# Ledger of designs, part 20: designed miniproteins, single chains, continued (4)

Each design is a single chain, and the fold is of that chain. pLDDT is the mean over its residues in the fold that is shown.

## One batch from the design tools (miniprotein)

Design m12660
Fold by ESMFold2-Fast:
Structure m12660 (fold): chain A 86 residues (1-86)
Amino acid sequence: SMREKLRELLERARRLIEEGRRAYREGRYDEAERLYLEAIEITQEALRMAREAGDKEMVREAIFLEAEATANLMLVFVAKKAKEKE
């Protein structure tokens, strides 16, 4: 079903965010950046699908996950700039 496909996409995005947070804590900023960007892409796809389906619950979940991944990506950008001496 579309709702089950949406759940799978959102669960994949959550796993990517968790992996990105781990990479960030370990100073692996390039890996964290890739993971968060992939999570954002997945949440954007899920959001589009949820909106088309009229699934308000999934729309809300996708919005929150996209916001979380985006906030974490911004922290990666700041950390990478701080590590670049120039």
Scores: mean pLDDT 88

Design m12661
Fold by ESMFold2-Fast:
Structure m12661 (fold): chain A 92 residues (1-92)
Amino acid sequence: MKKELLEQSETYRKLSEYVKTLSDDDASLTALIQAGVEKAISKNYEKRGDLELAKVHAETSEKLREASLKRSREEASKALEEGSELLEKLAE
């Protein structure tokens, strides 16, 4: 579990850095696609009974959707960084 959470955290940090290199339009589209992926992951963890992990992915999904609606590369990057921090905290 702890190793999986740290790997997911690292993936979020890498995606955050990638999003920072994009235009606002490309960042918004990337955030919207990732929000859908995060929602699917959250539902999978919920079905498995991993409720805390499901919650982190659900919250990240919602923040990415909001960033996409605002067309904000900076908010999309921040949503991924905050999700990374929550995953690291769960690994404690």
Scores: mean pLDDT 85

Design m12662
Fold by ESMFold2-Fast:
Structure m12662 (fold): chain A 66 residues (1-66)
Amino acid sequence: MPSVQEIFDRFMEELKKRGIVPTEEEREMALDVMRFLHKRRASQAQIDRVIDDFVKTLEAERERRS
């Protein structure tokens, strides 16, 4: 199982690929979700899905604000 830091680094890398700069609040929310997944011993597939869904949500929010 990846560490919370490894999950967070992957999330940040996915945002960077999409040109999204997270706010401090969005970073804190992401860390809380990733800590929850780690605590619940989520599978790699579940972690990957949550990261993808979170990134898509932030992308859609930016499009809505535009």
Scores: mean pLDDT 78

Design m12663
Fold by ESMFold2-Fast:
Structure m12663 (fold): chain A 73 residues (1-73)
Amino acid sequence: SNASQLSADQRALVKEFQRRYGLSVDGVLGPATETLVRGFQKLADLPVDGIAGPETLAALEKYLKANAGVAPF
C-alpha cells in the first residue's frame, strides 16, 4: 500500500491520470494504474519501476500540464 505515503496533491495527480485513461479514480496504485505508470516512465525515459515516487510524479505533473485534457500516451 502506498496511498498513505502520497500527499493530497500527489494523490490528485494520480486520480487525474486514472481519469484520463478511464480507470477507477481511487488514487491507489493498483495493477492497472501501475501499468500506466510503467508506460509513462518508458515514454518519459525514466527508470521503469512502476512506483509513483517524487521524480515520476514531478514528470507526470509537467506532462499533464503540457497536454491539458489529453491522455499522456
Scores: mean pLDDT 72

Design m12664
Fold by ESMFold2-Fast:
Structure m12664 (fold): chain A 77 residues (1-77)
Amino acid sequence: SEAEELLRQVEALARQAKELAEIGDVDGAEGLVKAAEELTKRAAELPGGEKYREQGEKYVEEARKWAEEARKAAEER
């Protein structure tokens, strides 16, 4: 399924965003979170893809939290 393949890409992008956040690449992490969010939306709009929306959104939410924490750390000085 095309939607399932996009969801696998969302998972991969979310994991990469977390890894970039952990090494302090805040801009890279935020960019990948946005890409994962857009792919989640596109996957959910494909035939049979709606059932993957919740899982994709969970991947994006976890990656976003990591990116937000990295942004705050970068702004502490």
Scores: mean pLDDT 84

Design m12665
Fold by ESMFold2-Fast:
Structure m12665 (fold): chain A 105 residues (1-105)
Amino acid sequence: DIKEFLQKAALEASIEAGIYYIKYAVTGDEEYLKKAEAYEELAKIFELLRKNNFVPKSKEELREFIESHPEEKISLKPYLIEAAFTGIKTKDVEKALAILDKALE
């Protein structure tokens, strides 16, 4: 079920964001802050889709949907759109997270 996937994906992305915020707090390394913010935005995307019962059919439809919710303050960075859409298409959280990890190397 896509709703179960979106809930799990939002939770796992939120956990990754938390881990990187802790690493930033301990080290002061801005690269950890950048990773924390990216995972936080990915979690927001999955949660927004879940709350609205919306499943985008394309990356463009996903981008337009996010743009229609400017209050969420989600950036339209290409790697976020790629990660979120790959997760939705495959229903594989690990693939979505791996795209962010690679983009932020």
Scores: mean pLDDT 89

Design m12666
Fold by ESMFold2-Fast:
Structure m12666 (fold): chain A 91 residues (1-91)
Amino acid sequence: DKEKLKKEAIEKMKEAAEAGDSPGVIAANALRAVRGEEAKEVLEKAIELSSEKGQKYFEKAKEALDDKEKLEEEAEKIEEVAGEETLERAK
């Protein structure tokens, strides 16, 4: 389940990036459900596909991989920031 969720999140992040959107909302949702290695892979892909603004939040989340509650807080912040960026790009 976690591996499947990670894979689906990575594919959706790639699709969002191809459309010119931020992968952050997809990454944030995945981080609420995955941990450890899966969370690390999601974050690394999100850093690769995100804007400079998004990258700093994903790096912060990588530092919190061993703390589920802190990782969830970082995911919420990523979702907020990336959601605003996606709306801005959609103009």
Scores: mean pLDDT 71

Design m12667
Fold by ESMFold2-Fast:
Structure m12667 (fold): chain A 74 residues (1-74)
Amino acid sequence: MEEEEKANEERIKRLVEQARDGIRANRSPRLTDEQEEDIVRAIEEIFRALDLIEKYSSDPEKLFAAVEARRAAA
């Protein structure tokens, strides 16, 4: 079921790109390209966490554990 994973990756990529455009359009303190990239990476992790919520909506404790494990691994 690689098609599902591929569709999720494309969706996350589009959302991340939209968020990047929003960050650049909004009044923010002057951010370097590196700082913008760090924020975009954080947003990507949030979207991936939301995808996990969708898959594990029946067990939120597992979702929280997965998010914390991802955070610790970073």
Scores: mean pLDDT 67

Design m12668
Fold by ESMFold2-Fast:
Structure m12668 (fold): chain A 108 residues (1-108)
Amino acid sequence: KKEVEEAKKKRDEFYAKLGETHLDELIKQAEEWKKRAEELEKNSDDPVETALAKAKYYGALSDVYRALASIAEKKGEDPTEYRKLAEEFEKKANQYEGEAVRALTDAA
Protein backbone atom coordinates (compact mmCIF):
# COMPACT_ATOMS: atom_id res chain seq x y z
CA LYS A 1 0.00 0.00 0.00
CA LYS A 2 1.13 3.57 -0.65
CA GLU A 3 2.21 5.68 2.33
CA VAL A 4 -0.45 8.31 1.49
CA GLU A 5 -3.25 5.71 1.55
CA GLU A 6 -1.89 4.26 4.81
CA ALA A 7 -1.77 7.72 6.43
CA LYS A 8 -5.32 8.51 5.28
CA LYS A 9 -6.67 5.25 6.75
CA LYS A 10 -4.97 5.91 10.10
CA ARG A 11 -6.38 9.45 10.12
CA ASP A 12 -9.89 8.15 9.32
CA GLU A 13 -9.62 5.59 12.17
CA PHE A 14 -8.51 8.37 14.52
CA TYR A 15 -11.50 10.56 13.53
CA ALA A 16 -13.86 7.61 13.99
CA LYS A 17 -12.52 7.17 17.55
CA LEU A 18 -12.92 10.89 18.32
CA GLY A 19 -16.30 11.18 16.61
CA GLU A 20 -18.25 14.21 17.78
CA THR A 21 -15.14 16.13 18.95
CA HIS A 22 -13.93 16.69 15.37
CA LEU A 23 -17.25 16.94 13.48
CA ASP A 24 -17.28 20.77 13.47
CA GLU A 25 -13.74 20.85 12.03
CA LEU A 26 -14.67 18.38 9.28
CA ILE A 27 -17.81 20.37 8.38
CA LYS A 28 -15.75 23.59 8.21
CA GLN A 29 -13.26 21.91 5.86
CA ALA A 30 -16.10 20.73 3.59
CA GLU A 31 -17.63 24.24 3.53
CA GLU A 32 -14.26 25.78 2.59
CA TRP A 33 -13.80 23.38 -0.35
CA LYS A 34 -17.42 23.88 -1.46
CA LYS A 35 -16.80 27.64 -1.64
CA ARG A 36 -13.53 27.14 -3.53
CA ALA A 37 -15.16 24.76 -6.04
CA GLU A 38 -18.07 27.17 -6.64
CA GLU A 39 -15.69 30.12 -7.15
CA LEU A 40 -13.56 28.15 -9.62
CA GLU A 41 -16.60 26.86 -11.54
CA LYS A 42 -17.87 30.45 -11.93
CA ASN A 43 -14.58 32.34 -12.46
CA SER A 44 -11.96 29.89 -13.78
CA ASP A 45 -11.37 28.42 -17.23
CA ASP A 46 -8.94 25.90 -15.67
CA PRO A 47 -10.66 22.48 -15.77
CA VAL A 48 -7.86 20.87 -13.69
CA GLU A 49 -8.20 23.31 -10.77
CA THR A 50 -12.00 23.13 -10.88
CA ALA A 51 -12.10 19.31 -10.94
CA LEU A 52 -9.51 19.06 -8.13
CA ALA A 53 -11.51 21.48 -5.95
CA LYS A 54 -14.67 19.40 -6.53
CA ALA A 55 -12.73 16.24 -5.65
CA LYS A 56 -11.53 17.88 -2.41
CA TYR A 57 -15.09 18.99 -1.56
CA TYR A 58 -16.61 15.51 -2.04
CA GLY A 59 -13.68 13.95 -0.16
CA ALA A 60 -14.36 16.30 2.76
CA LEU A 61 -18.08 15.39 2.66
CA SER A 62 -17.10 11.71 2.82
CA ASP A 63 -15.05 12.49 5.96
CA VAL A 64 -18.04 14.31 7.52
CA TYR A 65 -20.41 11.36 6.94
CA ARG A 66 -17.79 8.91 8.24
CA ALA A 67 -17.68 10.97 11.46
CA LEU A 68 -21.50 11.05 11.62
CA ALA A 69 -21.56 7.23 11.27
CA SER A 70 -19.12 6.94 14.20
CA ILE A 71 -21.30 9.27 16.32
CA ALA A 72 -24.44 7.28 15.43
CA GLU A 73 -22.74 4.00 16.49
CA LYS A 74 -21.65 5.58 19.79
CA LYS A 75 -25.28 6.64 20.47
CA GLY A 76 -26.65 3.19 19.56
CA GLU A 77 -28.18 4.52 16.33
CA ASP A 78 -28.00 2.86 12.88
CA PRO A 79 -24.94 4.22 11.00
CA THR A 80 -25.85 2.49 7.68
CA GLU A 81 -27.18 5.58 5.86
CA TYR A 82 -24.18 7.70 6.89
CA ARG A 83 -21.75 5.00 5.73
CA LYS A 84 -23.58 4.73 2.40
CA LEU A 85 -23.38 8.52 1.91
CA ALA A 86 -19.67 8.53 2.83
CA GLU A 87 -19.01 5.84 0.17
CA GLU A 88 -21.06 7.72 -2.46
CA PHE A 89 -19.18 10.98 -1.84
CA GLU A 90 -15.81 9.18 -1.87
CA LYS A 91 -16.77 7.69 -5.27
CA LYS A 92 -17.66 11.19 -6.49
CA ALA A 93 -14.32 12.55 -5.21
CA ASN A 94 -12.49 9.79 -7.13
CA GLN A 95 -14.52 10.64 -10.26
CA TYR A 96 -13.53 14.33 -10.17
CA GLU A 97 -9.91 13.43 -9.41
CA GLY A 98 -9.99 11.29 -12.58
CA GLU A 99 -11.43 14.21 -14.56
CA ALA A 100 -8.57 16.42 -13.32
CA VAL A 101 -6.00 13.83 -14.45
CA ARG A 102 -7.61 13.63 -17.92
CA ALA A 103 -7.77 17.43 -18.26
CA LEU A 104 -4.09 17.66 -17.28
CA THR A 105 -3.17 14.96 -19.85
CA ASP A 106 -5.15 16.75 -22.59
CA ALA A 107 -3.39 20.05 -21.76
CA ALA A 108 0.08 18.44 -21.82
Scores: mean pLDDT 77

Design m12669
Fold by ESMFold2-Fast:
Structure m12669 (fold): chain A 95 residues (1-95)
Amino acid sequence: DELAEEIRGMSYKEIVNELKRLLARYLGIPEPGDDDSSLDVVKTIAENLPDTPEGASKVAAAGILLAAIEFAAKLAEEGREVGVRDLITLRRTLE
């Protein structure tokens, strides 16, 4: 599986940055820089979504997705196949 081999060859930072960029594209917001934290990304999402209950719900969902990305990337860095599998699912969902 070419995608699984790609993910296994990536560092934690590369995986997290790639999926943060995909999430930003999915939401139609500006793409984060490689040094931007997950809190910086959540702030950018909050600034670009409407100040409504629906917008607040999307910001919360994006925060949960970012936490899931970081957790799955950490598992993949530790050589755990469940992390690689979850990253494949996240990447395919956001593409």
Scores: mean pLDDT 76

Design m12670
Fold by ESMFold2-Fast:
Structure m12670 (fold): chain A 55 residues (1-55)
Amino acid sequence: GFETDIEQSVSLLTEEVREKAEAELKKYAAAKDWQGFIKAVKEAFEESLALRKAA
């Protein structure tokens, strides 16, 4: 569902380009959901930091 899509995007952030993922989420949210966009970006950013720290 929607949540699984967000988690997938968060994982991809670790692959190098968080800004690229952010841009794609931006297009997605701009077409449908602003609230989902800001939440996804925030979660992706924080998760990326947590994963980097854990790694």
Scores: mean pLDDT 59

Design m12671
Fold by ESMFold2-Fast:
Structure m12671 (fold): chain A 73 residues (1-73)
Amino acid sequence: KAKELKKKGDEAFKKGDLDKALDLYEEAHNIAVEEGDKKLAAEILGKMADVYAAMGDDEMAEVFRARAAELAA
């Protein structure tokens, strides 16, 4: 289910629906954390960083990239 939501987020991101991509990635991240899938949770945070960068929000992109790196370590 977390992987399925991440895939839907990836599809929304490819379509340029950045707000929908963020919502789907946030849901996927919450489920990955709940399931203890630390690696998947970190990957999703990285995807959220990519979405923020695409939105022109470089500050939020860096915040989420840092969170992903810390979680993956």
Scores: mean pLDDT 85

Design m12672
Fold by ESMFold2-Fast:
Structure m12672 (fold): chain A 62 residues (1-62)
Amino acid sequence: MLDEEQLLSLVIAHAFEPDEALRERLLAALRTAPRSHQLRVLALAKQLGDEALAAEIERVLA
């Protein structure tokens, strides 16, 4: 299981260089993460302007 710091690092990495495999790894880890970590990851993706990742995260959280 990825911890919060690892999840946030993946969000930053994806914002700098979008990668499908990186996105899938992040989304898989988010499905089993605590709600607080999920919301923080979503907020960071939106803050970085990664709209595609933010939309995928919202879909996982629904």
Scores: mean pLDDT 81

Design m12673
Fold by ESMFold2-Fast:
Structure m12673 (fold): chain A 116 residues (1-116)
Amino acid sequence: MEQLFELLARVEAEAPEVRPLAQQLRQLAQQIETLINQLKEAIRNKDVETVQKLVKQLEQLTEQFRQQADALVAAARAAGASPELVEALRSAANSLIAFAEVFIDDAKATADALKA
């Protein structure tokens, strides 16, 4: 998360025209972190209904994040941001997406185990 935010700040400095897209991606990343923390608490409390609700919300936010990350990467390239910075941003965004997807799968498995 922190690495993504540092890369977003660098992209905003190098290509100021992408600032609105970078700000949107930062907000989505913060929402994902908040949902993951809420989901961890729901799992700890064995609250299956809350786990299922938060999983659906996290799936939706992860897809929105993917779409916004793709848009930002394309816009940053078009604005002349360095190829190395664009690649680092894409990699950091993909890492967060992969982490969220693994966490979603683990949460679903935990909820199913709690129902059994």
Scores: mean pLDDT 87

Design m12674
Fold by ESMFold2-Fast:
Structure m12674 (fold): chain A 113 residues (1-113)
Amino acid sequence: SKRDILIEAAERLYELVKPYVSEKARQKLEDFIEKLKTLSVEEAINLLRQLKAEIESDPSLSEKERNVVLTALDYLIALAKKILETDDEEKMRRLAEGFIEGAQKDIERIKAE
């Protein structure tokens, strides 16, 4: 389903982000992923936008930690919007793989800075 593809992508993006964030940020992201399991894709997009705003304005996060998390959230929001545009499961899976690969490359770039 669209929801299952989004949840799997969120879990995979979290694993990419996890090494670069504090325990407090990890707990917040894990709680967020659990909440996503209870929502529609449309509701998930709204929740992702709210989380993005919270991360952007959180003074407890380092710039690098903030940039890593925001990168993952932007890719997940973009994926969620794209999977709403198609009912082809193979297209949705290919989109998820492409967005996850893009996020990994951008996160590796942030790490190198």
Scores: mean pLDDT 85

Design m12675
Fold by ESMFold2-Fast:
Structure m12675 (fold): chain A 66 residues (1-66)
Amino acid sequence: MLPFEKGREQTKRSIIAFLRRAVERGLSKEQLKEMARELGVEVDDDASVDEIQEKIATAQVDLAER
């Protein structure tokens, strides 16, 4: 990985780790879908929790990198 892209990827992984921990503490898949929708991200009903977390993290990084 290139250093600059690694920074963006590291931020995504940190967000994903936070979301994964929240799910382990009781955050539902429906709440993750709601968060994705708030960010304007499309989520399929058959998408895994990991896929939803990645989409949320990507959208959050895109908003922060403006």
Scores: mean pLDDT 74

Design m12676
Fold by ESMFold2-Fast:
Structure m12676 (fold): chain A 76 residues (1-76)
Amino acid sequence: MEELEKLQQQADAYEKSANRYREGAKGLHEEAEKATDPQKREALRRAYDASEGIAKENEKKAQELRTQAEKLRKEL
């Protein structure tokens, strides 16, 4: 019981983290579009790419944990 709940909580935490990074990436993309300075635009684009990458990794981890939790739930 506690193990299943722990997996679900960890999956939720990774999903929330992914959503936060995706929202941050949206803001960075919008700022990059408004930036008139090439150096500032490049820095914002790099930050956007990094945030998107972290979001995707966290989404993948959340999915793996949810799959494990569902498997455990069905076997119980």
Scores: mean pLDDT 83

Design m12677
Fold by ESMFold2-Fast:
Structure m12677 (fold): chain A 108 residues (1-108)
Amino acid sequence: EEELKKEIKELLEEAIELAKKLIETSSNPLVKKAAKSVIDLLKEALEAVEEGKLKEALFKLELALGILALVRAVLKRLGELDEETAKLLDEIEAKIRKAIELLKKLIE
């Protein structure tokens, strides 16, 4: 479904912009490094969706969620998870999770 593919691409582009904002607003080097890695994975997933490599796109998105979960856990343990960072991580995660849901429907 072309509409579904378009929605997935829009969600991934929005997630990339939120991750860029996270790099710009955070002073934490771990957050900046994690956000850069997530952007790279989201760009690779976007390219994979465009090429019809849907399972590869899914794998890249699952890796991105793993990085976000890990950085959140580390920041929480260190007492360094500020409200703005938490909100941006939540928004990025929500966009990626929605893209995964739609991508799974497209794979079926």
Scores: mean pLDDT 88

Design m12678
Fold by ESMFold2-Fast:
Structure m12678 (fold): chain A 68 residues (1-68)
Amino acid sequence: ATSEEASELVKKVLKDNPSKTIAEIGEEVGKILKEKGNDAGGESVSTSLKDAEKLGATKEQILEALSL
């Protein structure tokens, strides 16, 4: 999967799961990418969203960054 596919999937999971944390959304997206055969992409997304949560990023900031 491309970075664009991963970004669109993150946006969708964020929108569909407003009660989940950013790290939980990263795990969900990572699982979907791994099921599609993109284990490296899934791990990268999970790690990146975990790091974003550690830095205090909000869901709105993630959505805005992915829309740029």
Scores: mean pLDDT 76

Design m12679
Fold by ESMFold2-Fast:
Structure m12679 (fold): chain A 100 residues (1-100)
Amino acid sequence: SWAEERLAEMERLAAEALEAIRAGDLETAKQLVDRMFALALQLAVLSGQDVAPIQALGEEAQRLLDEYEAGRLSAEELLERMEKIFRELLALMRAMVEAM
C-alpha cells in the first residue's frame, strides 16, 4: 500500500540519517531528518491522527542536532538519542499503518 511504501521510505531515511551523523555530515543528516518527519506528518494527516506527538519528536530531534552543532553534545550522545527518537517515531508510524 501507499502507507507501507512511505513507512519503508521513513525506515530508510532514518538509517541514512544515522549514517550521515556517523560520517560527520550534519547538513545531510538535517535534510534526511526533515524529510522523514515531513512524511510522518503527511501520513498522520491522511490517517486522521493527532500530529502533536510527531511534532514533539521532530522538535526534540532538531534541538539535539543544534546542540551537537554548538559543541554541547558528543557524536555518541547524538547517535544514542537520535536512535531513540527514530525508534519512537517508527513505532508510532507502524501502529498507524497497521490500524489503516
Scores: mean pLDDT 88

Design m12680
Fold by ESMFold2-Fast:
Structure m12680 (fold): chain A 64 residues (1-64)
Amino acid sequence: SAEALRARGEASLAGVKALLAQGAKLRIEVVPVSADTALVTATHGDLSAQVLVPRDVAEEIAAL
């Protein structure tokens, strides 16, 4: 659902902010998937995580 996607996006944004606050050096990549969604990849060293989020949330994460 759109609500579940929004909640996941907000949780992902909060997680990235928390990691940056702890001094983590993250590489953020954003790839548009649809009109409303984007895939965010966050990389730290050899560790990588991907999450599908609303496009506005992805842009906010990329701007951090």
Scores: mean pLDDT 84

Design m12681
Fold by ESMFold2-Fast:
Structure m12681 (fold): chain A 71 residues (1-71)
Amino acid sequence: GAELGRKLTEGGPEAVERGAVAVATRGGGDASLVSQAGKALIAGDGETGGRLLVEAGGEEAARYAVEAAGL
């Protein structure tokens, strides 16, 4: 959760967008949770955003997000 969110936030808005899309499309993630996560990450709240991505896409969300973001 938190570590994933931190990496995406440090990667910038493009990394956040790519990561969120990967969780939504590859992870079958809840679109509402992915949207909320993206907003938190863009606002600099990596802890909340990372937790919401894991909630949306499960344990594989971290792998999909990091891979898609090029991190």
Scores: mean pLDDT 75

Design m12682
Fold by ESMFold2-Fast:
Structure m12682 (fold): chain A 74 residues (1-74)
Amino acid sequence: MDSVEQVKAMYRALAAREAALAAAEYGVPREELDRLLTEFDARLDAATSIEEVEAVVREYGRRLRALIARTLAE
């Protein structure tokens, strides 16, 4: 799969699933996850290459991990 649009669709679905699991498993607030997903979707929409999509996905993963870590520290 090398179509930018297909890769974006795949990562949107995976990000939504990861956010749902973070809420269910770690108790991350849904409002925080909704904000993260909204920002992620906007950045994905702006990406024009696979490399840019991968950079956006890496940033999403970093932010999601930070939210989980913050939730677990409380």
Scores: mean pLDDT 83

Design m12683
Fold by ESMFold2-Fast:
Structure m12683 (fold): chain A 81 residues (1-81)
Amino acid sequence: MSPEQREYARMLLETEAREIEDAGKITEEMIKKIKESLRKHLPEEVAERVEKLLEEAYKKKLSPKETAERLRELAQEIVAE
């Protein structure tokens, strides 16, 4: 990925993290919508990483805050690559 694509991915992931925190809940519908949105805008490699993170967070019943924190961590990892 180009540096510009990594920065765009970071921006989208941080936006989704904020929206999850603001919603104060995580539903299967929200996860599906986020996955669909990211697949439209991000490279497959990044979309897969986010999908795995969201699936694991939902499976473990993580809070909105914890899920948002993990998305922000992934965003920073992508920019650092």
Scores: mean pLDDT 81

Design m12684
Fold by ESMFold2-Fast:
Structure m12684 (fold): chain A 78 residues (1-78)
Amino acid sequence: MLSEEEKELLRESLREMVRESREIIESSDLPEEVKEKLIRLLEELEREALRLLEEGASFEELAELAVRTGKRIAEILS
């Protein structure tokens, strides 16, 4: 189980990562429909990860979410 200090650090890191990733996507030369899909995935990732952290999720559950999200990104970019 993640400690409260680890949860705080992960919440801050997650918010920053999502913000920076959104900026990169928006400034990219990707087609608008691809940008839309990627931004929706970032919003879903943020919402789900924050929910898992609030519910006291394990690192394993967070890692599974990251792997699943990465696979979906790869599919969109393929």
Scores: mean pLDDT 81

Design m12685
Fold by ESMFold2-Fast:
Structure m12685 (fold): chain A 66 residues (1-66)
Amino acid sequence: AARAEAVAARVQELSGGAPEVTREEIVEALNELGFSSELIAEVLRLLGDKPTATPEEVAAAVAAAL
């Protein structure tokens, strides 16, 4: 819960408040928050082949990966 919310907030900050974020911004946010490479890979798999995702979708994927 709190960790997924922190990811969403950081991702939104990196995007400058954009409604969608890139996979690169997601990876950067997860690395900054201390997520393992295995957890980052799982989050990216859950998001699928989409080039961008909303902060809410990222938070949901993080919660599912944990």
Scores: mean pLDDT 76

Design m12686
Fold by ESMFold2-Fast:
Structure m12686 (fold): chain A 99 residues (1-99)
Amino acid sequence: STAEQYAARGIPSSVAPSAQAVEDLARRAVPGGEVREGEGRDINGNPARVTELRVPLPDGSALVARILTNEVTGEVTVEVGVEDADGVFAPLHVATYEP
């Protein structure tokens, strides 16, 4: 599963009971975050719609939650973490909903 692939990278992962639970987790982790939408790839390399919540921090880093929606499977994953001032994102926790 996607959750198992994140765990294999040493990232704490959990299973969410619904897509809404993934979205709610993102909003709680990054309260007041600015929303940006785009396209990217999930951890498996599949095309995904990406919704990013971001709060810039005073040191030039940012608190980030990335919601990845696999348009083929309907799987929804959130990566919660910190992006450093050099633009390197470090996920600290992941939650995945598998339909």
Scores: mean pLDDT 81

Design m12687
Fold by ESMFold2-Fast:
Structure m12687 (fold): chain A 80 residues (1-80)
Amino acid sequence: SEAERLIEEAERYNDRAEEALRRGDYERALELAKKAVRYGLKAVRLSETLEQIQRAIGVTLRGIGLAFEAARKLGKKAVL
């Protein structure tokens, strides 16, 4: 289904954001995490089952967490 494809895309963007964070590429990590959130939110809207909704919410929350971490790192970098 479309929702499942969007969940998978959000998962891939979250994984890439996490890799960027580990490499210290905080700007790239933030961009990728924002994409994961966009795909996750779209997946929630297109979800047809409770399982899909749960998974879509999960990947969206992960993306939000990664975006917050990247933003905090960018703030620290600006004052160093």
Scores: mean pLDDT 87

Design m12688
Fold by ESMFold2-Fast:
Structure m12688 (fold): chain A 86 residues (1-86)
Amino acid sequence: TRWDELKEKLLQIRADVEAMLKQAQQNNLPQDIVNRIKLLLTEIDELIEYLDNVDVEDGNQWFYAEIKALALEREAAALKAQVQAS
């Protein structure tokens, strides 16, 4: 289902962000960068929990989940580029 696809996508983003956190810690990147990665991971976890409780028949709730997931994906990509540049 579209719900399963979105959840799978969020779990993949979460895995990428966890790998990013590990790399940042191994490379002793600045605390500010590490904290930003941790915050992003928390936001991803909050959206996954939201998705588990969302009424998929409520178009507004579902639309919010899709848009928030897209925003988090873009944020993860931008932060990954920043971590690689450090």
Scores: mean pLDDT 83

Design m12689
Fold by ESMFold2-Fast:
Structure m12689 (fold): chain A 88 residues (1-88)
Amino acid sequence: MSKEIVEEAKKELEEALPALTKAVAYELEKLGIEGDAEELAKKAIEDAKEFLEKALEAGASAEELKEIKEKLKEELEELRKLAKEAEA
């Protein structure tokens, strides 16, 4: 169960890359910061995947991993909302 939860979360993170890239680009533009949105988005996804793997290695329970997955899903949904704002 625990490993399966981590694999599901990683897949959801990978699927979010286009929306995350768009949201990051939108935020950089609003802040007047110059940067590669795709590179930053990829780094954020890799950091999140590594965090999930470290939690699993530390002996996090299935319930703890589900809570982490739910928090990440909430963050990804907020980023998708920002991406939609960029479309408007």
Scores: mean pLDDT 76

Design m12690
Fold by ESMFold2-Fast:
Structure m12690 (fold): chain A 73 residues (1-73)
Amino acid sequence: MEEEKRELQELLRRQGEKIKSQVTDPETKARIEEVTREGVERIAAAESLQEMVALYVGTVIRQVGLLVDEQLF
């Protein structure tokens, strides 16, 4: 389980950095960093593979949502 946590945390960090590189607004960059940090911390506390996957997917949706929101404003 710790190996799976590490892999998902690393994927979230890399995805967050990629999305952050595509946004211009400093506030949106900060929100992406916060969402990524929260996702990483929640995965660290997860007690099942299903919970880890749900947290991973939820965090990715939030990261992408912030990118889309910037493009609409």
Scores: mean pLDDT 83

Design m12691
Fold by ESMFold2-Fast:
Structure m12691 (fold): chain A 75 residues (1-75)
Amino acid sequence: MKVEVWTGGMVNPDLVTAPLRTLGHEVTEGHVDGDYLRVAVDGKVIYDGPTPGPVPQPSLIDKIVEAAKTGESLL
């Protein structure tokens, strides 16, 4: 699946993109202003919200990975 990840502020994109690439997804990275994270799968936005800080919480990453697998929205 094609996954697009936009990160802002102090978020390390590798904390989201590395698990998705390990699962065989095609991942495109971008940057946005502010402390926020957006994830889209095949053009559908599944997450768009603030990050808890410079590192997303592990439970949030797990939810994004599962949503990317199923295409379900977390919004």
Scores: mean pLDDT 69

Design m12692
Fold by ESMFold2-Fast:
Structure m12692 (fold): chain A 84 residues (1-84)
Amino acid sequence: MEREIDEGVALIALASAAVSLENMSKDPSLSPEVQELLRQGAELLRRLDVDGALEHVEKALELEPDNEGLRRTRRLIERAKELL
């Protein structure tokens, strides 16, 4: 029962993270390079490639280190990975 709840929470968190990355990829205040990294990250999360998505978010954070939305989404993906 606890394992099933943790997996369900992780999948909901990954789905929420994918939506957040897709929405951020449309933010015109971000550079085109960051927008493309976030778009690719969202696609990877939809394929359950959690590690690939984290790599793309990390690269985006190297370019936008003070972006609170990106930092929050990275933490969400990391927590979801721990529950899987």
Scores: mean pLDDT 81

Design m12693
Fold by ESMFold2-Fast:
Structure m12693 (fold): chain A 63 residues (1-63)
Amino acid sequence: KIPSAEEMAEAIGLLQGDSEPTDSLLAAIRAFIAGEYREAGLSEEEAERLATEAVEIYRSRLP
């Protein structure tokens, strides 16, 4: 099963805990997620979109 953007955002939150990541780390996480989606068979456009959504959802949940 290919994880949703929301599921990926939840995973980022669990891995980071209460630590607020730097913009550089968020960019690296986004690139990693996009790569995982492409490995799962999604197009580059779909992978980039979902990775962006996941990071945005995660960022919106920061205190």
Scores: mean pLDDT 78

Design m12694
Fold by ESMFold2-Fast:
Structure m12694 (fold): chain A 85 residues (1-85)
Amino acid sequence: PTKEQIRELIRAIIRKEPKEKIFELAKELGLPKSVVYEADAAAYKAGLIPEKLFDTDLEPSEEMVKLALEVGIEEGLKLIQEAIS
């Protein structure tokens, strides 16, 4: 997976795009639907403190994208979920 693919997936989740689009992006990254639901919950929690994790325009932070890239997408989403819990 590329940084751009991960950024696009997280962006779609944060912006509440249709589930069909989110599943398509996740499928391109080889992720099961369960990971999409976990990421959706994480993005919802992060909405309570958007300035720390998201840009004003609801863009994922570079730190969030980098974390998912460096430790793997499934592990990255789990760490993001735990960090915003």
Scores: mean pLDDT 59

